# Designs tried in a protein design run: designed miniproteins, single chains, continued (5). Part 92

Each design is a single chain, and the fold is of that chain. pLDDT is the mean over its residues in the fold that is shown.

## One batch from the design tools (miniprotein)

Design m19194
Fold by ESMFold2-Fast:
Structure m19194 (fold): chain A 86 residues (1-86)
Amino acid sequence: SMKEELEKKAKELEEKLNAFLEGKDTSLSPEEVEKLFEELIEIYLKLEKPEKAAEVLFLLADFYEYVTGDKEKAEEYRKKAEELLK
């Protein structure tokens, strides 16, 4: 089913992003990492899991602050995560 395909895709994206965050995969560019985060957030929203989407948005915010040094984007994405939890 579509739901099972989305859940499988979410798991694959989480495993790939976790490998990057743990330093086990150094092949991904910052742009590629951003796209993977955005795809995972979209999938969790389609699965009607806003708490999971918010969790991923907080991780994306941390990526902007600590990996790319973009504090303004970090604040923007933290605000988006907080808005999902209202």
Scores: mean pLDDT 87

Design m19195
Fold by ESMFold2-Fast:
Structure m19195 (fold): chain A 92 residues (1-92)
Amino acid sequence: MMGEAAKEAAEGGTAAAKAGAEAGPRTMARGVGGALAAIGGAIHAELVGNEKGAKEAAEGGRKAKEAAEKGDAEAAAREAAEGGARGGEAAA
């Protein structure tokens, strides 16, 4: 089974949530929301066998991780959420 997209989304989401926690409660909530959206989108796309959706969610996770590493917790949360949404949309 293809778990790479879910793994990438989870890594990006975790990085966004950690960066958000350091930035404060409001940004932490956004980071956690983005992480859940990215992970959910990747899992949904993988479960329905939509490889394009899985790639979109994984790309969002990668961008979220990059933003978190740069210290931009808000961008990390946004990228994770957008990636998850694109993954879900492509799987629909």
Scores: mean pLDDT 68

Design m19196
Fold by ESMFold2-Fast:
Structure m19196 (fold): chain A 70 residues (1-70)
Amino acid sequence: MIDDIIDDIRNILRQNGYSDDTIDRFVDMIRRLIRDGKMDIQDLQTMRNMFRNGASSDDIADFFTRIYSR
């Protein structure tokens, strides 16, 4: 379920020292991309795996750039 993957991402970001305000803004952006049809469940799973594997903020930014270009 999309919400379960988002909750996993929230927990990973919190473990990495991000503030709740930053996490909420990030999740809001993800939810908007899903609503606009630019991000699907497979993209969310890829992003969660990137965070689990220690992807840098630059790697995540590059991923979002690809998503926005769709």
Scores: mean pLDDT 81

Design m19197
Fold by ESMFold2-Fast:
Structure m19197 (fold): chain A 98 residues (1-98)
Amino acid sequence: MVKMEEVERIAKIVEEVMREVLSKAGVPEEWIRLLTGLSYVAALEIAAGAPLEEALSIPVRFVAGVLRASGDTEAAEELERAWEAVKEELVKAVEEKL
């Protein structure tokens, strides 16, 4: 059973790192809020032993999926391109703070 205290610790790291890296990359604040709102989902996967890149991609895939379902395919593709540009920096920054 995953300890909720560990999940909360990881979620705070994920939220902080995502906000910092995505803001620096010029990602809109509205998208950062949606992505960081899913930090607990990424934290649960990390605590369960999922690879960091896989776990951190979950918020991005979820938000992109919602955008596509809403007919905003262009915004979904822009979000996915931003993720591809920053994913290595994001993974490294989260790993260093764990």
Scores: mean pLDDT 84

Design m19198
Fold by ESMFold2-Fast:
Structure m19198 (fold): chain A 72 residues (1-72)
Amino acid sequence: MGREEYRKKKLEEGYGIGGVEAMLTLAEIIEGLKEEDTVEKIEEKLRNALYKIDKEIIDKFNMDEKYLPKFY
């Protein structure tokens, strides 16, 4: 099932848009993980995914980017 088909189906099943986007982003991370990835690389991929989810939610609700999480 493609991303668009999955999104449509879950929205029809009553899942919220934010939850569907989060699940799709997590699926992309899982599919992108490699056996040779270090713990640091996995953490980097997860942090980037979290930022992307929050950015997409902020953009969809017309919110200020200052609410995005700060990582260090």
Scores: mean pLDDT 64

Design m19199
Fold by ESMFold2-Fast:
Structure m19199 (fold): chain A 107 residues (1-107)
Amino acid sequence: SKVQEAEEELRRINKEILELIKKMEESKDPKERKKLLEEIQKLLKKMLEIAKEFLDEKKVKEVEEMVNRILELLEEFVETGDIKKATLALFLLISMESEIFLELKKK
């Protein structure tokens, strides 16, 4: 089903973003961190497109707000090296994935 395909794509994208954030945390090179952030931004946009296809307007807005907050935190991490910003972004990513999965499940 289209819902099952969306769930599989969402899991794939989430796994890729988690690995990219880990690489950002391990990297000491600001240029590499910026490149990884650009890759994460593209993947977050794909997650938002999935949300737009399957979720109602209110839930799409909540996902957009979470995406923006994740990007702000990762940009702050790139600028400051504050690992707490990357950790908060990871927490929000997990919360966002959970919200999208719950909405994809018919009840």
Scores: mean pLDDT 86

Design m19200
Fold by ESMFold2-Fast:
Parts: C-alpha cells; sequence; structure tokens
Structure m19200 (fold): chain A 63 residues (1-63)
C-alpha cells in the first residue's frame, strides 16, 4: 500500500482536523498505514497531506 496511488470511491468530508477532504475520483499517494482502517495520504491534485479511511480508497497504481 505505501507508495501506491489510490482513488476516492466516494466523497470524503473533513470531519476531523487531521482528516483530508476528497471528491469522488480524486487521486492520492499513500504515504503510510496508520492503523487497520486509516492511511496517511497526499492529494495529487492539491499536494495536501491528511488522514483518510481505507474504505474510501481503491488502489489504482504506483505513485
Amino acid sequence: LVGAVAEAVSDVPQTAPHQLSLKKGERVEILTVLDEDHVLVRSLATGRVGVVPKSALRVVGRA
């Protein structure tokens, strides 16, 4: 997963200060796995870094 490119399968709202908001179809690079349900990612569109739930992402390639 680390170093992979993933795509948001749905809109992800910012519900917490450390969470990254994403639109459906937006692509991110997975920087690290934080726990079973959460990853730290960097948005490829904006360059912003934040936490997103793994369930909101589909791996589509390599970063």
Scores: mean pLDDT 77

Design m19201
Fold by ESMFold2-Fast:
Structure m19201 (fold): chain A 69 residues (1-69)
Amino acid sequence: GELEELVERLKELLLKNGYSERQAEGIVEALLSPSEATRLAALHDIRTHVPEEAREEILKLAEEILSLL
């Protein structure tokens, strides 16, 4: 479904931008968490660790995922 496609794309972009597979999976799990605090922590991690060039695209994708929850 649409959510699964966005999640896969987010994971792929995180891997391209210095995240390990485990770290990328952790961000995805945190973003899909029912806890608002956990979701905000995932967004904060992206803002601090993703290279500037990719940050806007990855944050927009994360925000799209959150809009479907």
Scores: mean pLDDT 86

Design m19202
Fold by ESMFold2-Fast:
Structure m19202 (fold): chain A 60 residues (1-60)
Amino acid sequence: MSTEEVARRIAEAAGIEGRSPEEAARNARLYLSVMDDASLRSLARKAGVSLGAVRRVARA
């Protein structure tokens, strides 16, 4: 699964919107950068992705 696809799924799961799918994904990455580990785990479950994938998106 690509980091772009993971970011898109996270944006959908968290209700993060943008003017384009690319902006929504970018907004999702910024949102993840301020989240606690417990919140990242919850969001990973909701988005149907691994915690490792969420962490990679947050760091990239």
Scores: mean pLDDT 75

Design m19203
Fold by ESMFold2-Fast:
Structure m19203 (fold): chain A 93 residues (1-93)
Amino acid sequence: SITINHMSIGASRSTTRRARRRTQRDTGFTVNGYTGDNRDSQSVQNARNQTQQGTNQHSNSTQIGTSASGTDRDSESTITSSMMQGAQQAQSQ
């Protein structure tokens, strides 16, 4: 039961992260260049973010880090992170 509940809590955290993205868009005014800058000008931040997510998905799930840097490559980072998390779980089992 506790193991199943833990899985559900994990899903809730994913939902919260998603809600934070909506909140940031609804919170105030649209900052021109915010989205565009993240997609084109923030290549260095994307490289760093992918590296951390790839090796640190487990920690990233527990730590609510900066969400602004991962808007473009989020899906790709998620795939890589999932593989790393799977490897850790296999080692734990």
Scores: mean pLDDT 40

Design m19204
Fold by ESMFold2-Fast:
Structure m19204 (fold): chain A 67 residues (1-67)
Amino acid sequence: SLELQRDALRDAKKRAEEMKKNAETLIQQYEKDPSNKEKAEKYRQLKEGYEKAIENADRLIAAVDAL
């Protein structure tokens, strides 16, 4: 159903938003110590991935809502 598809997309978006917030917190912590530079870079890349996932979910939700 369209409702099930919309709910699944909203749940996926919510998870990506939570993962993004966690990545932002970890980036801030890791940036305080130069020995954690590689970890900070890893979480910056993950954050960008989550941002793209959120944007994609928003576009798909809008498409489902237009049906």
Scores: mean pLDDT 88

Design m19205
Fold by ESMFold2-Fast:
Structure m19205 (fold): chain A 61 residues (1-61)
Amino acid sequence: MLDEVIEELREKLREAGASDVQIEAVTKTLRAMHDMLKLSKDEVEEIGELIIRQVEERKAA
């Protein structure tokens, strides 16, 4: 379940124009947050989507 969310977020980050290094950093951070802060898969997905939006908006503005 979490791995599926992470893979989907990786694809969305790539579509948003993130580099492979940025994608790895974000996905590693999200996995660490899930493990350390005990976030649910849904919370990880929400945070990931917010990051994707910010990457798109801040880069494109």
Scores: mean pLDDT 76

Design m19206
Fold by ESMFold2-Fast:
Structure m19206 (fold): chain A 84 residues (1-84)
Amino acid sequence: DEKIKKAQEELDKARAEASRLALERGDHTSAMKIAAGDPKEGVEAAREAAKQAREEGDMELAKRLEEAARRMEELTKELDRLLA
């Protein structure tokens, strides 16, 4: 199904973006969890990276990571719906 392929491609792009943002903070562990493995665990890792950025005073990076996490969650839910 081409809809599943498109949703997967969009999720892969969102994960790559969120992973790069985590790497900007030097959070290699979160970046790896975001890029690989279970997408729901990736969303949680991106949100944790956003929390850490906020605690360190990088409000712009925290905002970007939280936006990326929301997009990943939406795409993961869409994929779950298409695969049901």
Scores: mean pLDDT 82

Design m19207
Fold by ESMFold2-Fast:
Structure m19207 (fold): chain A 88 residues (1-88)
Amino acid sequence: KALSELEEFFKKHLGKPVSLVELTSLVSRLFGLPLSDAYEAVTEAVEELKKKGQVEEDESLPMSYIIKEDADPREMAEIFVRKALERK
C-alpha cells in the first residue's frame, strides 16, 4: 500500500538526504502518475513539509532534502498520499 511504503521509506531516511528525483520516481510508481504529475505532487508535499520543519534543503547536493531526525514519517507519508491523489 502506498501509505505504508512511503512511511517505511521516510523511517529509513530519518536524518538522511533524499533527492527530488528518487521521491518523484517513487510517487510515480506508487500512484501510477506521469513523471510530470508526480513531480508536481512531490514539490507541493516538500513545500508543506518545509513549512512544518520536517525537511530542509541539502545545500551540498542539488535538488536534495534532508529529512530531520525528529520528523514524523507517518505525517510525511499522509501529506505525500494527499498531494498525489490530488493529481490523479
Scores: mean pLDDT 84

Design m19208
Fold by ESMFold2-Fast:
Structure m19208 (fold): chain A 90 residues (1-90)
Amino acid sequence: MNPELLKADLDTIVAAVPGVVERLREAARAKASPRELAQLTAAAGILRSAAAYLLDEAKKLGAVSDEEVAEVEAKLRELDEAIREAEKAA
C-alpha cells in the first residue's frame, strides 16, 4: 500500500468518528431500545477496529507524525468512551 493512499483512507475513516460518537450519545440519551444500542455499538466497534488497523499500518510506513498519531488516538478514545456509555445504557 502507498503511504499517501493509506493516509487518505485513515483520514476518511477518522473523519467519520465524531458523527458516530454523536449518534451513540444521542441514542443512549434518548434511551433507544437495547437492540438499537447493540447495533450502533457493533457498527462503532467495526469503525474503531478499522481506524486502529489503518493507524498502526500508517505508523509502520511513516505516513503519520507523532502529533497526528496523538490526534487520532484522542478521537479513538472519545469513540471508546461513547461505546462504553451506550453499552451501559443498553
Scores: mean pLDDT 83

Design m19209
Fold by ESMFold2-Fast:
Structure m19209 (fold): chain A 111 residues (1-111)
Amino acid sequence: MSQQIFNSLTPDQQKLVEEQEELERKARELPPKEVEERMEKLKAIVADPNSSLKKIYESAIKLSIIAKAAGKPEVIDEVGDILSEKRNNSPTLDEEISYTLSLMGVSSLKI
C-alpha cells in the first residue's frame, strides 16, 4: 500500500488496516486451540442481531483474519454475507463496511 492510498483512508479505515496487520501476525503465532476459541467468540458476536453494527464489523474483520490464518475460507464468505446485509441497513457505515469487505477479499465494491 502506498502512503498516498493510506492517507486517503478515513481514520477508522486506517485503524482497521493497522489492526488487521497486527491480528494476522498474532493469529499465525497462536496455538490451534486458541485460534478456535477466538473464532467461536467472534462468530457469536457477528451472528448476534443485537450487537451494534460497528461491533459486528470489527468482529467480522478479526474473524476473517483468524479464519484465513486457520485455513477456513468458508468462514470468510459467511462473514462477508452478514456484512453485506448490514451495509444495506446503515448508510453511515457504508465506507467502513465496503473497506472491510475489501480487506476480507470480498469484491462487492468493484462491480
Scores: mean pLDDT 64

Design m19210
Fold by ESMFold2-Fast:
Structure m19210 (fold): chain A 68 residues (1-68)
Amino acid sequence: MDAIGEAMIYAVNNPTSVDAAERLIETLREQGLTKAADAAEEAMKKATPNQKALNAVSAASREIARQE
């Protein structure tokens, strides 16, 4: 949880950063949350350049909530 929480905080503080979105996606995959990682990656690809990391966080959070 801590590693995912840190990656989410970083992405929220850097909402336009592709690197922040990719860090979150990689952290989710490393923790075995593959569906959340896939949702975040899809959201990042569909997002406008100004919201890539923020949209990735939103998609990941929704998918994690659905699985818990």
Scores: mean pLDDT 78

Design m19211
Fold by ESMFold2-Fast:
Structure m19211 (fold): chain A 69 residues (1-69)
Amino acid sequence: MEKEARELLELAERLFRASEEGFRVSDSLISTGTPSDIAAGQRARELARGLLEKGEELRARAQELLKEA
């Protein structure tokens, strides 16, 4: 149980870091002002948001596993 919770928390942290990088890349691309880069930046932001949501889900699941002990 604790091992599973720990693995889920570690994965959530990795997803949060990937999300942060995705938002940074998105902002960089949008800042160029070119239509193709803006479109790529918008797609990167959408993917980063998905990673953030999945990380939140895994963190919540880890917290539930810790409560079952």
Scores: mean pLDDT 83

Design m19212
Fold by ESMFold2-Fast:
Structure m19212 (fold): chain A 90 residues (1-90)
Amino acid sequence: SAELIKEIEEILKEIIELVSEVFSDEVVNWVEEGGKIILKLVKEGKIEQALEYAEGLVEQILELLKKYAPEKVEEAKELGQKLIELLKKL
């Protein structure tokens, strides 16, 4: 669904914005590239691979936030859960 893809793009943007409040351009660029990989896999119909990649990316972001910005963990967890739920609906 084009609507689900738009919602996935929006959630990815919110995750990138949250990461940009805490981390350097190197970490932000890594998350942006991860988001591009997820969207590429979705557009190619590789939903299982997109889901696995997104779960790994979210886990790594949460581990970084736990160490450097624990106050952002709950918000990031909620955004990550929304991303995974949207991918499962594809």
Scores: mean pLDDT 89

Design m19213
Fold by ESMFold2-Fast:
Structure m19213 (fold): chain A 120 residues (1-120)
Amino acid sequence: SLVDEIKDLLNETVKKIAETIYEMLKDPSVTLEELKEKINQIVDEAIKRFEELLKDHPEIFNVVKETLNKIKELALKYAEEAIAKGRTDEQIVEALKRFMQEADKILNETIKKIEEIVKK
């Protein structure tokens, strides 16, 4: 279903962001600015994929785009917290667990909104 394709691509994007944060923060020379640029690239690529998938569903696309922006902001918040706490493996893993938990809540809310649009 369209809803399942949206779920899969959103989950794929969240996972890719989490993996990218983990890999980049393991290198103490990586700046928050460099991480921000990489996360922006991941989100922009996801938006492009959703634009193609949802070309006939502009209302759903707008909901997804807003969701991706919220996930991006959340990712940067937890990445910044991990950096502030000294980039220990434990702090990076804890930040990513919190990011994944909050992202899952955002995704669940997004899917409920999309299901309501599809029912119309």
Scores: mean pLDDT 89

Design m19214
Fold by ESMFold2-Fast:
Structure m19214 (fold): chain A 73 residues (1-73)
Amino acid sequence: MLSAEEKEKLIEEYLEELERRLVRLYLQGAISPQEATELMREFEKKLKEAETEEEIRKIYEEFVKQLDEIAAR
């Protein structure tokens, strides 16, 4: 079982990667600053609501796919 500290660190690492991807999309003109802010808020909320490592990884993978789809526009 993940400790609360390990869970928090895992979420932080995923949020940092998602933020880097969002910044890249913003610089490419694929999203607005408002969209980036809203997506980041959604990602943080969803990851923090997750109870297990498997659920956190699943949510992260879904967000990565969503951002890849935006990049492909």
Scores: mean pLDDT 81

Design m19215
Fold by ESMFold2-Fast:
Structure m19215 (fold): chain A 67 residues (1-67)
Amino acid sequence: SMMASGAALIAQNRDRVANSSLPQDVRDTLRRQIDIADRLMQSPNVTSQVGGVIMAIGVQIDIDIYS
């Protein structure tokens, strides 16, 4: 499901950032974006949930490009 896949993506992104060799300021920025995406996905509003998934995918792409 979208919610289960989204939760897995958030967890994976947090682990990847924590274990990355990225500069501290970049890691801090990515962590903030992951936290925002997680909060949006936990919202009871479907539009917010979709926004959270889109943001989480964007973070995943950024991590993939930088790693």
Scores: mean pLDDT 79

Design m19216
Fold by ESMFold2-Fast:
Structure m19216 (fold): chain A 74 residues (1-74)
Amino acid sequence: SLSPLQRIEELIAEIVRRVQAMLAAHPDDPAVRGLAAWVREAIDRTVQAVQEGKYDEALRIAEEALRRLDEVAA
Protein backbone atom coordinates (compact mmCIF):
# COMPACT_ATOMS: atom_id res chain seq x y z
CA SER A 1 0.00 0.00 0.00
CA LEU A 2 1.17 3.56 -0.71
CA SER A 3 2.01 5.92 2.15
CA PRO A 4 -0.17 9.08 2.37
CA LEU A 5 2.66 11.15 0.84
CA GLN A 6 3.12 8.68 -2.05
CA ARG A 7 -0.66 8.71 -2.69
CA ILE A 8 -0.63 12.54 -2.79
CA GLU A 9 2.36 12.52 -5.20
CA GLU A 10 0.56 10.03 -7.50
CA LEU A 11 -2.64 12.14 -7.42
CA ILE A 12 -0.72 15.34 -8.28
CA ALA A 13 1.03 13.54 -11.18
CA GLU A 14 -2.36 12.33 -12.52
CA ILE A 15 -3.89 15.83 -12.13
CA VAL A 16 -0.97 17.44 -14.02
CA ARG A 17 -1.18 14.80 -16.79
CA ARG A 18 -4.94 15.36 -17.24
CA VAL A 19 -4.66 19.17 -17.25
CA GLN A 20 -1.85 19.03 -19.85
CA ALA A 21 -3.95 16.72 -22.07
CA MET A 22 -7.01 18.97 -21.69
CA LEU A 23 -5.06 22.15 -22.56
CA ALA A 24 -3.43 20.40 -25.56
CA ALA A 25 -6.87 19.34 -26.87
CA HIS A 26 -8.55 22.75 -26.26
CA PRO A 27 -5.83 25.46 -26.08
CA ASP A 28 -8.17 28.40 -26.85
CA ASP A 29 -11.15 27.34 -24.71
CA PRO A 30 -11.64 29.92 -21.89
CA ALA A 31 -13.54 27.35 -19.77
CA VAL A 32 -10.59 24.93 -20.06
CA ARG A 33 -8.12 27.73 -19.19
CA GLY A 34 -10.29 28.69 -16.19
CA LEU A 35 -10.41 25.09 -14.94
CA ALA A 36 -6.61 24.77 -15.43
CA ALA A 37 -6.08 27.92 -13.31
CA TRP A 38 -8.41 26.56 -10.57
CA VAL A 39 -6.55 23.21 -10.61
CA ARG A 40 -3.18 25.00 -10.34
CA GLU A 41 -4.46 26.77 -7.19
CA ALA A 42 -5.72 23.41 -5.85
CA ILE A 43 -2.23 21.88 -6.39
CA ASP A 44 -0.65 24.85 -4.56
CA ARG A 45 -3.05 24.30 -1.62
CA THR A 46 -2.25 20.55 -1.65
CA VAL A 47 1.51 21.26 -1.49
CA GLN A 48 0.95 23.77 1.35
CA ALA A 49 -1.08 21.18 3.31
CA VAL A 50 1.74 18.61 2.84
CA GLN A 51 4.31 21.16 4.09
CA GLU A 52 2.13 21.66 7.20
CA GLY A 53 1.89 17.85 7.78
CA LYS A 54 -1.86 17.88 6.98
CA TYR A 55 -1.87 14.80 4.76
CA ASP A 56 -5.63 14.08 5.10
CA GLU A 57 -6.39 17.68 4.04
CA ALA A 58 -3.93 17.39 1.12
CA LEU A 59 -5.60 14.14 -0.03
CA ARG A 60 -9.07 15.74 0.12
CA ILE A 61 -7.96 18.76 -1.96
CA ALA A 62 -6.24 16.56 -4.58
CA GLU A 63 -9.26 14.22 -4.78
CA GLU A 64 -11.56 17.26 -5.25
CA ALA A 65 -9.37 18.46 -8.15
CA LEU A 66 -9.52 15.02 -9.83
CA ARG A 67 -13.31 14.86 -9.32
CA ARG A 68 -13.68 18.27 -11.00
CA LEU A 69 -11.51 17.14 -13.94
CA ASP A 70 -13.58 13.93 -14.29
CA GLU A 71 -16.79 16.02 -14.49
CA VAL A 72 -15.42 18.14 -17.38
CA ALA A 73 -13.78 15.23 -19.31
CA ALA A 74 -17.16 13.44 -19.77
Scores: mean pLDDT 85

Design m19217
Fold by ESMFold2-Fast:
Structure m19217 (fold): chain A 84 residues (1-84)
Amino acid sequence: SSQLQSQAQKYQATADYFQSQYDTLNSQYEKLQKQADLYDKKDKELGQKLRDEAKHLQRKADQYQQLYDEAQQTAQQLQQQYDS
């Protein structure tokens, strides 16, 4: 039905949004980890602060990855129902 297709598309758009959030947070996480590594030899306190910030970003990214997986699975199930 057109309703199933519409719902599948909405869940896919939601999944795409969560993927975009994950990608952004993961990029920021990698940047902070790289900065922390540079400070490990020069300023241990600043290096640790950057690693703590990176942990917060990693937790948030992991949550968006889970939300992406759930939305993507729902979109695929709805699309399969539409296609059958």
Scores: mean pLDDT 86

Design m19218
Fold by ESMFold2-Fast:
Structure m19218 (fold): chain A 61 residues (1-61)
Amino acid sequence: SVEEITEEIKEKLAKVPKEELEKKRVELMQEYVKRNPDTPDSDQMRVLAELYEFVDELKAK
């Protein structure tokens, strides 16, 4: 599901150094879109928003 994929990406991001978080987020997002081309734009935007929030949280810690 979209939720399971989002959590998988978050787990991968949590293991990345803070300096590489934004680069890795872009890479994982592109990989997700490439593997799931039929995902509705609204769902893609929701996943993007969640990943932006998660990266901001990791940077704040």
Scores: mean pLDDT 78

Design m19219
Fold by ESMFold2-Fast:
Structure m19219 (fold): chain A 98 residues (1-98)
Amino acid sequence: SKVDEIVELFKKIFEKMSPEDKQRYVKELKALLEKAKKMTPEQVKNAFLAFLNSIRDDAEAKGLKEAVENAKKLIDLVKTMSGEEQIEALEKIVKELS
């Protein structure tokens, strides 16, 4: 499923990051998931994409080329997802990475 592909891409990105960066992003994902419950589908998509762009930019600044490429794939995939699929993906990412 798209949800499973998203989770695997996140795991690949986080494998290339420091433990400190991974913990920070997991905390941000948990906060995003809580906010998503009060958002429209468009707001969820925009917030999730902004989060993924921040990960891409951080990885780019740190020279983590493989993490940048996986973040780009993740951004493209999220753009094709419904708000329901995005919330399901966020829940599964938080569960698997916490």
Scores: mean pLDDT 85

Design m19220
Fold by ESMFold2-Fast:
Structure m19220 (fold): chain A 67 residues (1-67)
Amino acid sequence: NQKLSNMVSIVNVLNKLGIKELPLTKAQVSTIAEQLNLTPETVLEILQEGLDEGVIIKKKGFFTINY
C-alpha cells in the first residue's frame, strides 16, 4: 500500500528531524519532500490525510503510525 508506505516514510523523517509540533514550517516541508522525492504539496496532502484518518498520531515527543 503506497499510501501507508508514504505515511510511514513521512513519520520517520519527522522523527529523524526532531519535529515534535505542527504545523510544519516551509523549510521543514521542503526538506521532507527532498528526502522522500515527493513534492511539498504531496507531503502536506499525505500528512493531512494521515492525521484526518487517525493513521498518523502525535505521542510523547514523537509521531507514530496507528495502523
Scores: mean pLDDT 84

Design m19221
Fold by ESMFold2-Fast:
Structure m19221 (fold): chain A 101 residues (1-101)
Amino acid sequence: AAAAPTVTQSPSSLTVPEGGTATLTATVSGTGAVSMLEWVREAADGARELVARIENAALGTYSLTLTGLTAADTGVYYPRAVGEDGSVSTGAGTRLTVVAP
């Protein structure tokens, strides 16, 4: 059977002060060919924003580094791997909380 790519992410949650830096990682594994990796942020109101896209992605580890964080960066960040067969695998999400010191 053709397996969809598997996406594992780290950390599961992260709290960072305003002006700080956060690094989120996604590891894409499995036997399926990957065409694309996307990072999507979901805000508390359900609004979704594409944060980053990596075309021609392969199996491996990818990092999203966010700098100059503000309260607007708070949300759940989902890595999505898109297979060449059109399959989509979404990670469990990293909950980022940006706090005023």
Scores: mean pLDDT 79

Design m19222
Fold by ESMFold2-Fast:
Structure m19222 (fold): chain A 72 residues (1-72)
Amino acid sequence: MEKLEMIAKYLPEIREKAKKLGYTDEQIKESIHSLIDKLVEEGDITEEQAELFKRAVDADLSPEEILELLKE
């Protein structure tokens, strides 16, 4: 949970840095999805938390909105 909250908080900074490196928004979303999938594989988060976070990222929700969903 705490790891997802940290990722959500820094998501805008991650996106801005990646865009400066030439990544597209679609590539950034795919990379974030891959990181989330690895967290599930490592047992750091549940599959339900991963699905909620992926949907929030795909919907371009703000860090505040993502954090609200994760408090479920």
Scores: mean pLDDT 76

Design m19223
Fold by ESMFold2-Fast:
Structure m19223 (fold): chain A 98 residues (1-98)
Amino acid sequence: GAASTAELKSDILEGTATANADGTVTVHIKNLGKEKLKIEVTASDSQASASDSKVLEPGEEATFTLTGHTPGSTITVTVKAYDEKGNLVDKDTATLTS
C-alpha cells in the first residue's frame, strides 16, 4: 500500500507521523516548550501496539521508529508529553493508513 503522513502539533510539540507500506511507523517530534519533557509515542492497530519514549530538552527533536503493525491497517499514533514529575502536560493523536 501507499505510505501516509499526518502532522502532529500542539502548543509545546511539533512533528509528523508516517505509516510506511511495510508496517513500520516513523514519528518525528520536536519539543517547542520551555522545559524538559519525556515524550511517549504509541502506535496501535486493531491487533498490535508498540511504544517508545525519549527525553527531549527545549528545542530538541527526535525520531521514533515503531514496528509490528499490519501493512494496510488503520494505525492510531498517540504522542504524550510528561514533565519531570511524571504529570501528563500534552497529548496529540493522529490516524494513519499504510
Scores: mean pLDDT 81

Design m19224
Fold by ESMFold2-Fast:
Structure m19224 (fold): chain A 91 residues (1-91)
Amino acid sequence: MASEILKETAEELERLAEEAEAQGADPAVVEKIRKAAEEARAAAPVAEEILKELEPDMSPEERVELIKEGMEAAIEMARRLVEASLAAKAA
């Protein structure tokens, strides 16, 4: 379900933010990741309704796959931001 994927994404982003903060990453990067987690949680209860409006010809399963791919990309972007912040600090 799309709302479950967004909730799981929010939990993963929050975990990444906590680990980044513990490693001494840039507070601005940590805050951005936390904001992304909040946005994912806020979108979770309405995600299926929005996807149904945007992609009405897709099956429910296809819409879930679409949101999953988008959320995986968001998590990967967050990881890259943390890595870049830590690399800059180590230099």
Scores: mean pLDDT 79

Design m19225
Fold by ESMFold2-Fast:
Structure m19225 (fold): chain A 80 residues (1-80)
Amino acid sequence: MLSEKEFVEKAQEILENLLKDTPEARERAAKLAREIAEEMNVPEEETEEVLKAILDESNPEGALAKAKELLSKIHDKLVS
């Protein structure tokens, strides 16, 4: 099960990669987002929506918003 420390480290890497806004960084962010979502048992449908947003280079603000929404949901599960 994902620890709070591991979550914070992965969350930071996801956000940093989305801010870089390169194809390679978006793919890295998507991979990390999938990994933490799977470890935290986030429904596949929700995970796929977030990954689609992260990989959409035409909407970097939307990608950040969706990533933050997923990360907030996972953090709530860890501290509950």
Scores: mean pLDDT 81

Design m19226
Fold by ESMFold2-Fast:
Structure m19226 (fold): chain A 85 residues (1-85)
Amino acid sequence: EIAERFERGARLYVLFPPDASAVVAALQAAWDAGKTPEEIIDTLRAAGVLEIRVVETEEEYQAFLDDMDARHAAGEARGVLLERG
């Protein structure tokens, strides 16, 4: 369960397309409505996110930051790291 992974200190990493305004708006609305992690992920997939990953270690987190920076610099994606307690 994604919620159980969050309870263990995991972080949700999401890659948006460059024209991500609709995806960001959909995410914000779902977040503000207090939807479950599963419902938020369904909302993000429906809105056209490129990738959703759950990160549990510092090594995984650093790898995601490096990948996000590379894709952002290339103009291919915008990354965001989400946490929900």
Scores: mean pLDDT 67

Design m19227
Fold by ESMFold2-Fast:
Structure m19227 (fold): chain A 111 residues (1-111)
Amino acid sequence: LTSKLYSLALTVMNEAQRVLRVAEEAGDEEAAYHARKAMSAAFTGMIAALNGDVETAKKYLELAIDHLAEAARVAKSPEVREVARQALQNVHDTARELGLDSLAEKAEAAA
């Protein structure tokens, strides 16, 4: 289970970093803020997964998904909104593939 949570955390981190880059290029400071918070939460979840702390890893991955959802919601530019929505879809698809149903459902609801 920890290896699956670690894999999902890597996906969330990479997707959040992509959203951050696009938001910063667009000057979308509010979306960039939430992308940075998503990266921070995903990193904490990754460390928790590495240490075998399943509950903490899930909690921080849920928080990271919430911040990706907020980035999509507050995005001022269509480009930033689309990248954030794609990030949520990729997180959903990865979570489903890994059998992390609760996290997949959360990402789907957020998209």
Scores: mean pLDDT 88

Design m19228
Fold by ESMFold2-Fast:
Structure m19228 (fold): chain A 74 residues (1-74)
Amino acid sequence: SMEDVEREFLRTLGEREIALLRSPGLTEEHLARFDALLVEAAARLRAARSVEEMRQVREETEGRLDELIAEANA
């Protein structure tokens, strides 16, 4: 269901936020990019008309966040 996809997304976002905040190379730019990605994802989720669209938004957002965290850890 859409609720299940949203709940899982929120859970994994919390884990990624903690991972980013614990990154040794963390900068204010990384935090700003994280916030921008969440704002974009929130808008896309509000526009989503199906579970499939919500899953795509989640997967794309998680991938971009994982790249940001990897950059902050380099």
Scores: mean pLDDT 84

